Designed miniproteins, single chains. Designs and how they scored, part 50

Each design is a single chain, and the fold is of that chain. pLDDT is the mean over its residues in the fold that is shown.

## One batch from the design tools (miniprotein)

Design m1722
Fold by ESMFold2-Fast:
Structure m1722 (fold): chain A 76 residues (1-76)
Amino acid sequence: MTAEEWLENARKFLIAVGVPEEEAEKAYEEAKRALEEGDGEKAIQILTDAARPLGEKVAEEMGRTAELAWKAYKEE
């Protein structure tokens, strides 16, 4: 899985669970910058925080999914 595919899947998840498209796009761009800097932990935090207004369980699911995807990306 590429970094672009990981970020695109995360953006689609945020939109699908009810995050406004503008906020999902902002999280995508900020997470992309963090990944370009080599900071996967920061990218995961950005995506998790974008889901947090929808509820703690949604944020936890986003964080878990993003962490698993980041581990897969690093092993490519």
Scores: mean pLDDT 76

Design m1723
Fold by ESMFold2-Fast:
Structure m1723 (fold): chain A 75 residues (1-75)
Amino acid sequence: SEEELIAQLKSPDVEVRKKAAIELGKLKINASQESIDALEDAVRNDPSEEVRKAALEALVEIGVAQLEEAVKKVM
């Protein structure tokens, strides 16, 4: 579930946090504001560079999907 993935972003295991960030990014337009906020927190504060990068890539994927959906509504 999305809630479980958000919780996994705070796991003591680096690989679990990285995988959670990647999976949250795959939600795209279906990502909740809570997921976006959690990913933004991970980009700023996660001690692992790999996790911060995964969280940033997830936010880009979500943002691109949201922009694509918005463009469809005006075309």
Scores: mean pLDDT 84

Design m1724
Fold by ESMFold2-Fast:
Structure m1724 (fold): chain A 79 residues (1-79)
Amino acid sequence: DVDSVTDELRPSEAFNVIGIKIFIENSPDVSEEEKREVEELTRGILRALEDNDFDRAKELKEKLVQLLEELKKKGFVEK
């Protein structure tokens, strides 16, 4: 939930971003560069959550959401 991301940066968020990473890695139409960016952002978010750095986790999550919106425009994530 975008309107409540600051309050919802919990273990459930870590599980959600892991699912996104797996989905993108298994998408044949996504480039290796895009897969790498998703992996780096996902790893960064998980690390920030482990360190209880919620500001960093939010920043990286916003970047991940922007990348996913670009992939949706290409039709790779809209399924």
Scores: mean pLDDT 67

Design m1725
Fold by ESMFold2-Fast:
Structure m1725 (fold): chain A 80 residues (1-80)
Amino acid sequence: SELDKKLEELEKVLKEAREKLAELAKKDPQKAQEAIARLTEVLREAGTQFLEALKAGDKEAAIKVIEEAIKRIKEIIEEI
């Protein structure tokens, strides 16, 4: 499904974020901590909104939440 494809894309982006953050932590622990805090907030907000969309039966809204999360995570990756 479209939702499954977006979840797969999210998983790939999260894997890239973890790898880049691990490398950043070796060079600049403070910057890594700041980036991890931002990533954690994005995932917390997305998790809440995704569950609300699913509870409402709104598959389209659920997909958009994941798309926005992917976009925000990519922005964090670009900055580190």
Scores: mean pLDDT 89

Design m1726
Fold by ESMFold2-Fast:
Structure m1726 (fold): chain A 66 residues (1-66)
Amino acid sequence: MEKQREALKLIEELAKAGKSPDEIRKEMVDKGLLTPEQADAIFWMADTLLEVGEEIEKELEEKRKK
């Protein structure tokens, strides 16, 4: 559980540094904070959340059009 929190913090720091999701994933696996399988699961969830965020933005745009 602590490793998961450290992994999330590192993702946040690398994202602020302008690293791509692929680079962040590689760093997490290379540093042993995540297994490749765990990294895949987290990035799959991130991709899903990004899609949901895009859908919310589209809904807000349609509301503004009204």
Scores: mean pLDDT 68

Design m1727
Fold by ESMFold2-Fast:
Structure m1727 (fold): chain A 57 residues (1-57)
Amino acid sequence: SPLDQMKQQILQNADRMQLSDEVKQQLLDLMDKATTVEEMQLIWNKLMNEYVDQVEK
């Protein structure tokens, strides 16, 4: 499904960005509850914000 593909892309990017296990778990929990493309887009935005926060520390 498109949602499953988006979930895989988010997880692969989280791994490539070397996000913490805590952040990855938060993303997994959000993706498990997401039922729409719009919700997945919000999770993608969270991924990007977490990456920016991580590199600014």
Scores: mean pLDDT 81

Design m1728
Fold by ESMFold2-Fast:
Structure m1728 (fold): chain A 60 residues (1-60)
Amino acid sequence: SDSLKQKVKDYLSKKFDVPQSVIDDSVNDAFNFIGGFGMPQTFSRVVPIAETILEVNMRA
């Protein structure tokens, strides 16, 4: 849901000092990844995947 996506973005914005565009991209990629497998999108599932993607994007 859009509200869940915003909650994940807000959480990561507080935890990581990176440009908002990188956070937005990483969160959108995490939601697309989970949705692509037909899995329910929940905060506890999305956050670890979004953090992993964000850490990879920060090092690229």
Scores: mean pLDDT 81

Design m1729
Fold by ESMFold2-Fast:
Structure m1729 (fold): chain A 74 residues (1-74)
Amino acid sequence: MKTIVVGETKEGAEKAAKEYGADDVLVSAFPVAGVEEAIRMGADKIIVVTKDKEAGEKAVKLAEEKGVEAELVL
């Protein structure tokens, strides 16, 4: 199972990756764009790390609509 963290900062994404045991990290200023890239990379699970709740919820919904498990970390 391939778990990818999508975060707005390298530090925040790497911290979450260590905490959740993720296989990879994607740094993107836009959570939705980061999730689209993680799906293209073959993610089975995506952890979205953002302080923008609206953008984060939209990104999680996109992942779930494409059959990928997702979690939001604010």
Scores: mean pLDDT 84

Design m1730
Fold by ESMFold2-Fast:
Structure m1730 (fold): chain A 74 residues (1-74)
Amino acid sequence: SLLDRLRGHMKRAALEVAAALEAGDLARAEQIAADARTWVESQLPLLSPEDAAQARADLAGFEAGVARLRAAAE
């Protein structure tokens, strides 16, 4: 499903953000997170209301995860 693709994409993006932060590349980490957010947001209108609500919750979880990774890198 499209929802499963969005979830998989956010999971991979979180791993790439973690790897970029571990390498000291904050600019790369921010770009990966921004690109993932933009793509997920662009797909939301294509989802059912139920799947869109779940995708928004998953995106919020992704954003919180990125914030925690950034805090840990400081």
Scores: mean pLDDT 86

Design m1731
Fold by ESMFold2-Fast:
Structure m1731 (fold): chain A 90 residues (1-90)
Amino acid sequence: MLSDAVGHLGAAARHLLRVRPTAPEESARAIKHIGDALGHLMEGDAKGAALHLDEAIRHAQRAVETSADRESARQAVDHLEEARRHALSL
C-alpha cells in the first residue's frame, strides 16, 4: 500500500540521518533518491519510484561498508527494500 511505502521511506531517512556523520556522501545521495522516489509515488509512477529506490539502496549499502554505524545503515537498507516491495505492489 502507498502508506506502507511512505512509512518505510520515512524510517529509512531517519536511519540515514544517524549514519550521516560517518558516511555523509552516501547518506546524502540515498536521502536524495528517497525524495525522488516519494515524488514519483505521489504522481502514481510506481515504476519510477522503484528505480530511485534501487539507487537509494545502492548508496545505503555503500554506507554499510564504510560507516562506523553499520546497524543504522543496515536498518536503512531493510526499510528501503520494504518500501520498494510495497511500491511495486501498487
Scores: mean pLDDT 85

Design m1732
Fold by ESMFold2-Fast:
Structure m1732 (fold): chain A 63 residues (1-63)
Amino acid sequence: SVNEGLRAAAERQVEALKWMAEKAEDPKVKEMILKALESYYESPTLTEEQKEEIKELIEKLKE
């Protein structure tokens, strides 16, 4: 279904952003990742569990 595809795509993107965040030393790259994570956090298609993961990534990226 469309919803299944959208959730799978969002999950893949969040995993990619997580990997990038862990490896990123450049502040500009970190800002880009932060904006992308904030966009996904506001998405109504993600589960509460996925939103918790995104929240943790945002916190780690800030400090």
Scores: mean pLDDT 75

Design m1733
Fold by ESMFold2-Fast:
Structure m1733 (fold): chain A 87 residues (1-87)
Amino acid sequence: ARVIELKVEPKKAKVGEDVTVTARTSAPARVLIAVFDEEGNLLATAVTEPSTEPTATFTLKKPGKYRVVAIDDGAEVTRAEAEVEVE
């Protein structure tokens, strides 16, 4: 399967609010989701259940901009990225 889209909701979160990350894939797949801070530090990872829209939820404790990456490691390695802002 291929990761073709990554959505983060809300795109603007409050400190301690849950952020939902949803990938869209070409076929049902597990994806690795990783969350990085502005300095490139890895803060959290999740492996999703198999779905065409695999989803994970994260809670972010500090204001800032965060980079979210979804990776499918199937027959071809594919990835998508998104950003979330925490206020």
Scores: mean pLDDT 77

Design m1734
Fold by ESMFold2-Fast:
Structure m1734 (fold): chain A 87 residues (1-87)
Amino acid sequence: SVEEHARQALEEVRAAVEEAKARHAGDEAFHASLDAALASVERQVAELLAQYRAGKITAAEAKAALDALRSTFLREIEEADAAADAA
């Protein structure tokens, strides 16, 4: 289901955030930036689910958008993690 797809995507992005935070323990600024980014992704997922439930997008479109959002966010976390390591 679209709801299951969204749940799995959120589980994976939340896990990536927790792993990045653990690698940079005590970096409050980095943790705050990750929290803000995660909150943004969670809002976008909620908006996609609302559009799907309202019948404005198909299940296939919703799943594709969730996959794109998840992939983009995971890449952004990897880039932020690498930048924090370089500092």
Scores: mean pLDDT 86

Design m1735
Fold by ESMFold2-Fast:
Structure m1735 (fold): chain A 100 residues (1-100)
Amino acid sequence: SLEEVKKLAQELNDLIVEIEEKMIENGEDRKEVVEKANELKKLLEETLKAFEAGDYEAAKAYADELLAKLDELIKENSDNPEIVKLLEKAKELVKEIEKL
């Protein structure tokens, strides 16, 4: 349902903010972290807009792109298990959205 998609999207947005804050706290470049987090938030917004429009093909395409970006971040942060754990949780939320 759209209500469930909106709920999961909010949880994912909150988690992206938490990941951003943790990356900055761990000494990563603030500008680069903010740019990457904003890219994830934009893909999430586009996924939600596509669901609201009933364009499930576009929603899946944006969600798949979001998953690919999260996988890239997991590889870049492989030395930080705390951040990897949060990114893996973000992937689970995206996959749950795709099932709806």
Scores: mean pLDDT 87

Design m1736
Fold by ESMFold2-Fast:
Structure m1736 (fold): chain A 81 residues (1-81)
Amino acid sequence: KLIEDSLKSLRDGIKYYRDLKDKASDNLRNAQNNYNQALANSSIDSDKSKKEADNYQALMDELQRLKDLSDGSIEVLKDML
């Protein structure tokens, strides 16, 4: 039972990080679209558009780090199975 419970926990952990990576990928795509929209609006308010674009770039960088962390976590958990 203990071994079976441990294997289930490892599999559940792999699923958790895969789901997290998928959500981060979707959010990254949305952030890229928002970044492009902010740049397109620069003719209306350049300072606001630049600040919004910088904020979306920072969000994209954080989401990429989350994807990389999720991939590393999946590999570690797979090695334990």
Scores: mean pLDDT 78

Design m1737
Fold by ESMFold2-Fast:
Structure m1737 (fold): chain A 85 residues (1-85)
Amino acid sequence: MEKARQYALEKAREYIEKAKKSTDPNEILNYIRAAEFYLSLLDPTDPEAVELAREVLELIDSKAKDHPVAQELRDRLRARLAEVE
C-alpha cells in the first residue's frame, strides 16, 4: 500500500539527515543502519529508494568507512542498486 511506501521513504530520509548532522561515530552508524533497514522494506527498483540508497553509500564512504560493519552495509546497498542496472 502507498502509505507503507511513503512511511519507509520518510523514515529513510529522516535517518539519512540525522546521520549527515551527527559527529558521533556510533550515532552515525546507528542512523545508517536504520536508513538501510527502511530501504530494505522498499522495492529495490523504486527510483526514490535508489536515490536514497546512493546517498547512504556516499554517507558510509564519507563518515563511516572505517567501521567494521561498513563493508557489510555497502554490500547490501550495492546489491539493491544492482536490481536497477
Scores: mean pLDDT 79

Design m1738
Fold by ESMFold2-Fast:
Structure m1738 (fold): chain A 111 residues (1-111)
Amino acid sequence: MEEERRKQEAVGLLQEAARAAINKDYEKLVEISERLRELGFDEAAELVQKAAEYVKKGDPAKAISYVMEAIFVVAGEEDRKFFEDLKAGKNALPYSGNPEKTIEVYLKEKE
């Protein structure tokens, strides 16, 4: 139960990270990365930290791609429903020629 709660909280943080990447909010991405590390999701935290660096460099498409990778790492097989929702909405999220628009559509469906 606690493990699943931490995972669901991390997934929520990653959805916030996706919005922050779209909005080019470097500070929010850094905050989310630190919160993910506190939850024990070090790999996802590193990916969100890289996303923050790419936002700072002016490459939001690459930043969004790193956030999507972090979502896939956390969701994995253990959160199959969330992962399948991601696939059902946009199966080609990381392979889209326009990852920014792809993730925006995904987030709109989640709202």
Scores: mean pLDDT 71

Design m1739
Fold by ESMFold2-Fast:
Structure m1739 (fold): chain A 68 residues (1-68)
Amino acid sequence: SSLEASRLVGALLSLIGAEISGSEEDKIQAVVNAARVLGLDVEAVREEALRDVERAYKRMLEALKKAL
């Protein structure tokens, strides 16, 4: 749906914004938001991001691209 596509695009823009900000906390928040929008296990993805934020970021970016 157009609403679902809008949410996915919003999550993608949040990931890009977090990358530009250079803040690890912003990246973790954007990654967790992407997981929520994708219907993934938010707690598992948060734990992954706390362990390796760059790996979690790349995985969420790829998942959003596939969902769009």
Scores: mean pLDDT 86

Design m1740
Fold by ESMFold2-Fast:
Structure m1740 (fold): chain A 73 residues (1-73)
Amino acid sequence: MRKLTPEDREKLLSQDVVRVRKEDLDVLGLGASPVSAVSGRPITSEEVYLSTRSGFSLNSEEDLEEWKKTDPA
């Protein structure tokens, strides 16, 4: 995955859920050690799924699917 640019950040923030690199979380206003809002576990993967609408941080595709079930749109 490429390093986030201001344009990438704006595009990501316009989506409900996006995949970002852990190192890019600071650009989105998130901490370096985010915790999954779904499972409550620390996010240890290099890539993080995050919900930009609710400020959630998601750990895995499984967490993402659970989140999608609560927001059908």
Scores: mean pLDDT 58

Design m1741
Fold by ESMFold2-Fast:
Structure m1741 (fold): chain A 79 residues (1-79)
Amino acid sequence: MKKEVEEAIKRALEAAQHGLTAADVAESLGRHDLAKEMRDAAQRAIDAAQTVKENPSEENIKRALEAADEALRVAERVG
C-alpha cells in the first residue's frame, strides 16, 4: 500500500508538471483554449495527489493514476 501510494502521488505530480510545461508552450503558440485545458487537467492531477495523501485508499490511488494519464493525454494534443 505505502509504495503504491508514493508511486501514485509521484506519477500524478510529474504528469501535472509535464502538463503545465505543455500549457506554457501552447500559450506561446497562441493556443489559449488548449493551454487552459492542459492547466485544468494538471490541476485535477494535483488535487488527486492531495486526496491520496489525505486518504490513501485503493480507489483514490486509481483516481490519481487516471488523472495523471488524462493530464498526459491532454498535453499530447500540442503535437
Scores: mean pLDDT 86

Design m1742
Fold by ESMFold2-Fast:
Structure m1742 (fold): chain A 75 residues (1-75)
Amino acid sequence: SMEEIQQILRRVDQIMQQMPLMTPEQAQQAAEEVRRMYREARRIATPDQEQLLLQLGLHHMAIEAEALVKERQLA
């Protein structure tokens, strides 16, 4: 439903706000959680929610990229 996707979007936004303060390990765990939420959102979304899925996908990519950067900085 729209409410479920909006709830996922709010949770992902909270994670994005916390990302700068996370350790590389915490960021990797957050990226895994967002990946699971994105898969769920794609499964339950209707065609009318395509814009919300696009927004969620962009947030997912941003979180994955930041987690990767944090990991590489410790290499």
Scores: mean pLDDT 84

Design m1743
Fold by ESMFold2-Fast:
Structure m1743 (fold): chain A 93 residues (1-93)
Amino acid sequence: DLEKRSQELLERLEELGKELHKIVGEDTPLLGITQVLELGPEEAIERAMEIYEKLFPDLSEEQKKKIRELLEEIVRLSEELLRLADEAEALLE
């Protein structure tokens, strides 16, 4: 059950990554789980936005809003994956 839930979250993260790549290009690094772990959710989003705006100064306000919405959803799903990992660890302890 935890494995199935983790797989569903990973599939959704892949879909969100593809949507983000449609805006910023496939070669652009995306916000990952490790950045959320190291920086926290808000700082990870702001750092990603700073990088994207620097790389793509011609982004429209609508594109910037869409990027932020995608990053917020990526962070939310990443935190859900981390909670499932914590639940699995607690069951083994």
Scores: mean pLDDT 76

Design m1744
Fold by ESMFold2-Fast:
Structure m1744 (fold): chain A 90 residues (1-90)
Amino acid sequence: MSPEEVLALVREGDERGRKELEELANQIMEKDPEFKKKYEDAVAELTAKAQAASDPETRQAYLDERNAVSQKFRDEALKKAEEELAKKME
């Protein structure tokens, strides 16, 4: 599948385009050790805080923050993947 086809499918909401974009995002994360380490360190810190929490409400707050951080890194990786596909179209 060409980069142009992948971007067109993503814009149409097609699952095939989303899968290709997600695979590229995962490759970008693996090839960027600083980005990956920053993500892993942030998740590990919030996970440790959640495990150290004595009450369910504080634990859930740290887990919610961890999920929000994970989503931000995922969104950033997907954005980088779209930019790489656009570059390959040139």
Scores: mean pLDDT 80

Design m1745
Fold by ESMFold2-Fast:
Structure m1745 (fold): chain A 74 residues (1-74)
Amino acid sequence: MKYKVTVTAEGPLEEARRIVEEIAKQVEDKLGGKTEIRYEPGRATLEIEVEEKDVVSVLTLAMQKGARAKVEKA
């Protein structure tokens, strides 16, 4: 079953952008997940669609990069 993971990095735009882009690249390269990034003043948001088995890997990546993550059923 597919899940949507929303990863949010807050802070200066350059740092927030780097964090979400790095996570997106790792997800695409290793898990083949679909990613979409949105940029706002002071935050960047990354939406990821992955299989249930890969949710923990995405959450672990977000935690290691200091980003927040929210999981919801796709």
Scores: mean pLDDT 81

Design m1746
Fold by ESMFold2-Fast:
Structure m1746 (fold): chain A 91 residues (1-91)
Amino acid sequence: SLQEKAAEALLEAARLAEEAFKNADELTRQAVVQPLRDAAKLALIPEKIQQALDTVKDWLKTLKETTVVPEEVVKAANEAIKLLEAALEAL
C-alpha cells in the first residue's frame, strides 16, 4: 500500500539521518531521528497521514534552518513527503 511505502521511506530517511548525525551528541541524534520514526508509525494510520506529513515538513524546515543537512537526507525526506501526499490523495 502507499501507506506502507510511505512508512518504509520515513524509516529509510530516519536511518540516513542517524548515520549523517552519528557524531552529534545523543540528545541531538534523538531529536533529529525520533520525529521521522514517529511519523512512520502515524503513516500507517489513515486518520494520521496528514499529521505524519506535517511532522516531516516541519522537521525538514527546522533542520535546514539550524544546520547543514546532507543532500541524501533531504532527498530521502522529500521522497517520504511525496509518498505521504500520494497516500493522502488516495484516501
Scores: mean pLDDT 86

Design m1747
Fold by ESMFold2-Fast:
Structure m1747 (fold): chain A 59 residues (1-59)
Amino acid sequence: SAMEKRREELRERYRKEAEAGLDFILKNTNLTPQEVEELRKEAEERSDRIADAELARMQ
C-alpha cells in the first residue's frame, strides 16, 4: 500500500541518519563485534520508532 511504501521510505531515511551518527561514535571506540551489533540493532529499532511516529503524525 501507499502507506507501507511511505513507512519504508521514512525508515530508510532515519536508519541512514542513525547509521551515520553511530559511525561517528564508533570511529574511535574499541568495542567487540557483538557490542557493535547490539548498538546497531538498538539504533535501528529507535530510528524505526521515530519514523513510525512521524508517519502517524502525517495522517
Scores: mean pLDDT 79

Design m1748
Fold by ESMFold2-Fast:
Structure m1748 (fold): chain A 85 residues (1-85)
Amino acid sequence: ASDAEARKFRRLLQKFFENLDEISKEMREKIGELLEELIEKVPIAGEVIERLKLNEPVSISDIKEILDKEPEIVKKLIELLEEAL
């Protein structure tokens, strides 16, 4: 994955956690299910997501690893995040 793709995914996730109250229950549930699937399949994703929830810094290299391991789940997440935000 490119640095641009990794930065986009990180930024969308940050916005998602910052705006949970503004996002519909249905969309939160759909995104939540894909995030849980991603965490189960990619060990580092759990730590990355917890850091993003706390507005803590996450490296682009860690985001890239997630994109490279599960590109189809990440693609679906980006599409849903762009729709929700």
Scores: mean pLDDT 85

Design m1749
Fold by ESMFold2-Fast:
Structure m1749 (fold): chain A 80 residues (1-80)
Amino acid sequence: MEEYRKRAEEIIKKAKEIIEKYPDDALVQKLAKDAIELAERSIELLEQGNELGALVYLIAAGGSITVAETMIKRKEEEEK
């Protein structure tokens, strides 16, 4: 499933950028690291032919990165 692999790789890329940008935010760091692990597991499951398992982990990875992005945005808005 090409689209799932691309989405997983995009989540990993975003998460790595967040880790680099916000090294002192422990919760954002944890969420970004969790997103990487979940996305990597999704890719692994795709390689094993487990599309349903891959989708479940991809959704979890997407959720984790979305929460991290939302927390960053919320803090930036409060900073103003």
Scores: mean pLDDT 82

Design m1750
Fold by ESMFold2-Fast:
Structure m1750 (fold): chain A 61 residues (1-61)
Amino acid sequence: ATPPVPAIPADQEVTVLESDGQLHVVLTDRRTGARRVYVYPADDPAARAWVAAHRLPVTRV
């Protein structure tokens, strides 16, 4: 089962990358620069719905 994607905190920057059939959701702490990466299949309906709901741009690499 796909792990739930967390709510986007105000102190986190979110970057979504699509590479090699995978979505990489990168959360970067705006204060420390610390990163968390969540990886999903690019065709995962839950991940795609989450990205669309938050209106996040997807950068293809």
Scores: mean pLDDT 74

Design m1751
Fold by ESMFold2-Fast:
Structure m1751 (fold): chain A 90 residues (1-90)
Amino acid sequence: SKLQQQLISEFVGLAIRLLSLILFEPDDEAGLREEVEALLETLEKIKENADEETFKEAAKIARKVIERLSEVNPELAEEARERLKKLEEE
């Protein structure tokens, strides 16, 4: 659907923005937290509006981005990992 395509595009853009923030502004904890929240909220919308396979692929990307986040902010990464796990188990 058009909504699914828009959500995937938004999710990819958010993942790129979070990775950019990790690389160039790792000490901006507020910025990192805001981008993590946006990424996970968009992933939740993908779960509700896309097929199972699309959600699983998006969740894999989220896990990889969270792993990169753990190198600069392990506490925020652990919070994000727990939220991702709950989303995957529901």
Scores: mean pLDDT 88

Design m1752
Fold by ESMFold2-Fast:
Parts: sequence; C-alpha cells; structure tokens
Structure m1752 (fold): chain A 85 residues (1-85)
Amino acid sequence: NEDERLALREIAQAQMLIDQVRRFAAQGLATPEDLELLRRAEELLEKAEEYYSQGKYEEAYRLGREAARLAERALRGLLERRRRQ
C-alpha cells in the first residue's frame, strides 16, 4: 500500500530528526525552547505510530510531518547557534 509506505517514510524522517536533536541536547547545546519542541515532536511521533498501527495511514502521515517539522525547527536553531561561534 502506497499510503502505508509514505506514512512509514515520514515517521522514519521524524525519528531521525528527533534523534539528532536528542544528541545535541545530551551535549548541553539545547535551549529550553528546543527541549519543548523536542517533547512536542516526540508526542506527535508517538501518536503517528499509534495511527499507523491502526491502519490510519493518512493521519499517521500528517502527524509524522508535524513531528518532523517541530524537530527540524529545533535542529535548525541549534545548528545556527553553533555556526555563529
């Protein structure tokens, strides 16, 4: 199923971005705002995985995209701050 494959890809992308933010957080580089974005991204990813397991691939895709967006926002801020030093 193509919708299933697209949802799975988006969930994987969100997981990868969240893992990158977690690595920077572990190094003490994350701000409180970054940690809040990370927490929200993790909550959305968990919901995306729940919908995926239920065969609700469209909802899983949308939530996965939102999780990825929040994680990317946190990662972008972290990378920009690192470049300015």
Scores: mean pLDDT 87

Design m1753
Fold by ESMFold2-Fast:
Structure m1753 (fold): chain A 105 residues (1-105)
Amino acid sequence: MKEELLQQIEEASQKAIEALEKAARGEISPEEANKVVTESLKTIDEQVDKLYELGYISPEQRRQVAIKLTAMAIEVIGHMLDGDFEAAAEFWRRGSQEVIDLLRS
């Protein structure tokens, strides 16, 4: 239910952070990191939509989450394109926490 959907968002976010940190250390390719980040963004968006459809979040919360996710995605993708996976991981960590906090409010 709500907690299960939030857990799926948190798990997807953790996978993206781990992939970005591994790429920063040269342990995985930029292509592998990009794949994990893209899949994690899709999973988060799908779970947020389910939270909204089930009435667990308001239209205002959905709008604020969409804005924060978009801003986070732009920054993360920008840093990845620059090869700065450490900065990408930090922007993801901060942005995803803000999204989770908003969804729990």
Scores: mean pLDDT 88

Design m1754
Fold by ESMFold2-Fast:
Structure m1754 (fold): chain A 80 residues (1-80)
Amino acid sequence: SKEYDIGALRNAALSLEEAKKNNGNLESIVKGLEEKLKELEEKGGSKLALDALREAIKYVKEGDLDKAIEVLKKAVKELE
């Protein structure tokens, strides 16, 4: 559902903000996001939500947590 998609993306963004504050391990962050992506795919997440989470994972792999957070927050706003 749209509400589930919004919740999943918001939780992902919050997790990234916390990881940024705590100098979190990028490999662990990527693994956590990939697990969230798999769950969202299995629950029938929208193309917009799935694409946003995939793009965020790409930015985390590149070390750009700020851009990953921005992508997720933008997708939440588009779904609202």
Scores: mean pLDDT 85

Design m1755
Fold by ESMFold2-Fast:
Structure m1755 (fold): chain A 87 residues (1-87)
Amino acid sequence: RKEELVEEAGRLLDELARAYREAAEAAEAAGRRELAERYRAAARLAEEQREAIKEYLSTLSVEELEEAVRLLREYLARVRAEAERLR
């Protein structure tokens, strides 16, 4: 169902913003100031654009939305892995 996929994407965007914040903290602790600033900017962008991204996703087909959700999950996993590597 399309609405369920849009809500799932919104939840993943919230998790992605949180993951970026965690990655920024890990980067700063590792002395990677520039990287920490980039991750903080990415977290802010995800938070600010959350509703706009959800609106855009609601215009997509179910197939396109399923692919978008898959890509968001992959992106989230990569950010989390980067935060772990920085610790």
Scores: mean pLDDT 84

Design m1756
Fold by ESMFold2-Fast:
Structure m1756 (fold): chain A 62 residues (1-62)
Amino acid sequence: MLSEHDLQIVEELMKSNLPSSEILKQLQQKTEHPALAFKYYIDKEVEKGVEDIKRAVDKVLK
């Protein structure tokens, strides 16, 4: 389970317009458990990408 401290760092980096490579690098440097932080970030980005695709399709087909 991610600590509240690590979770806050992931959430802040996800709000940035940084490329994924830079976000992963900063997670490795700033979090106490980078492997768990990486998994959380990847899972959230995949979830967000699916939502963004669905939203784009709805706008075009409507």
Scores: mean pLDDT 75

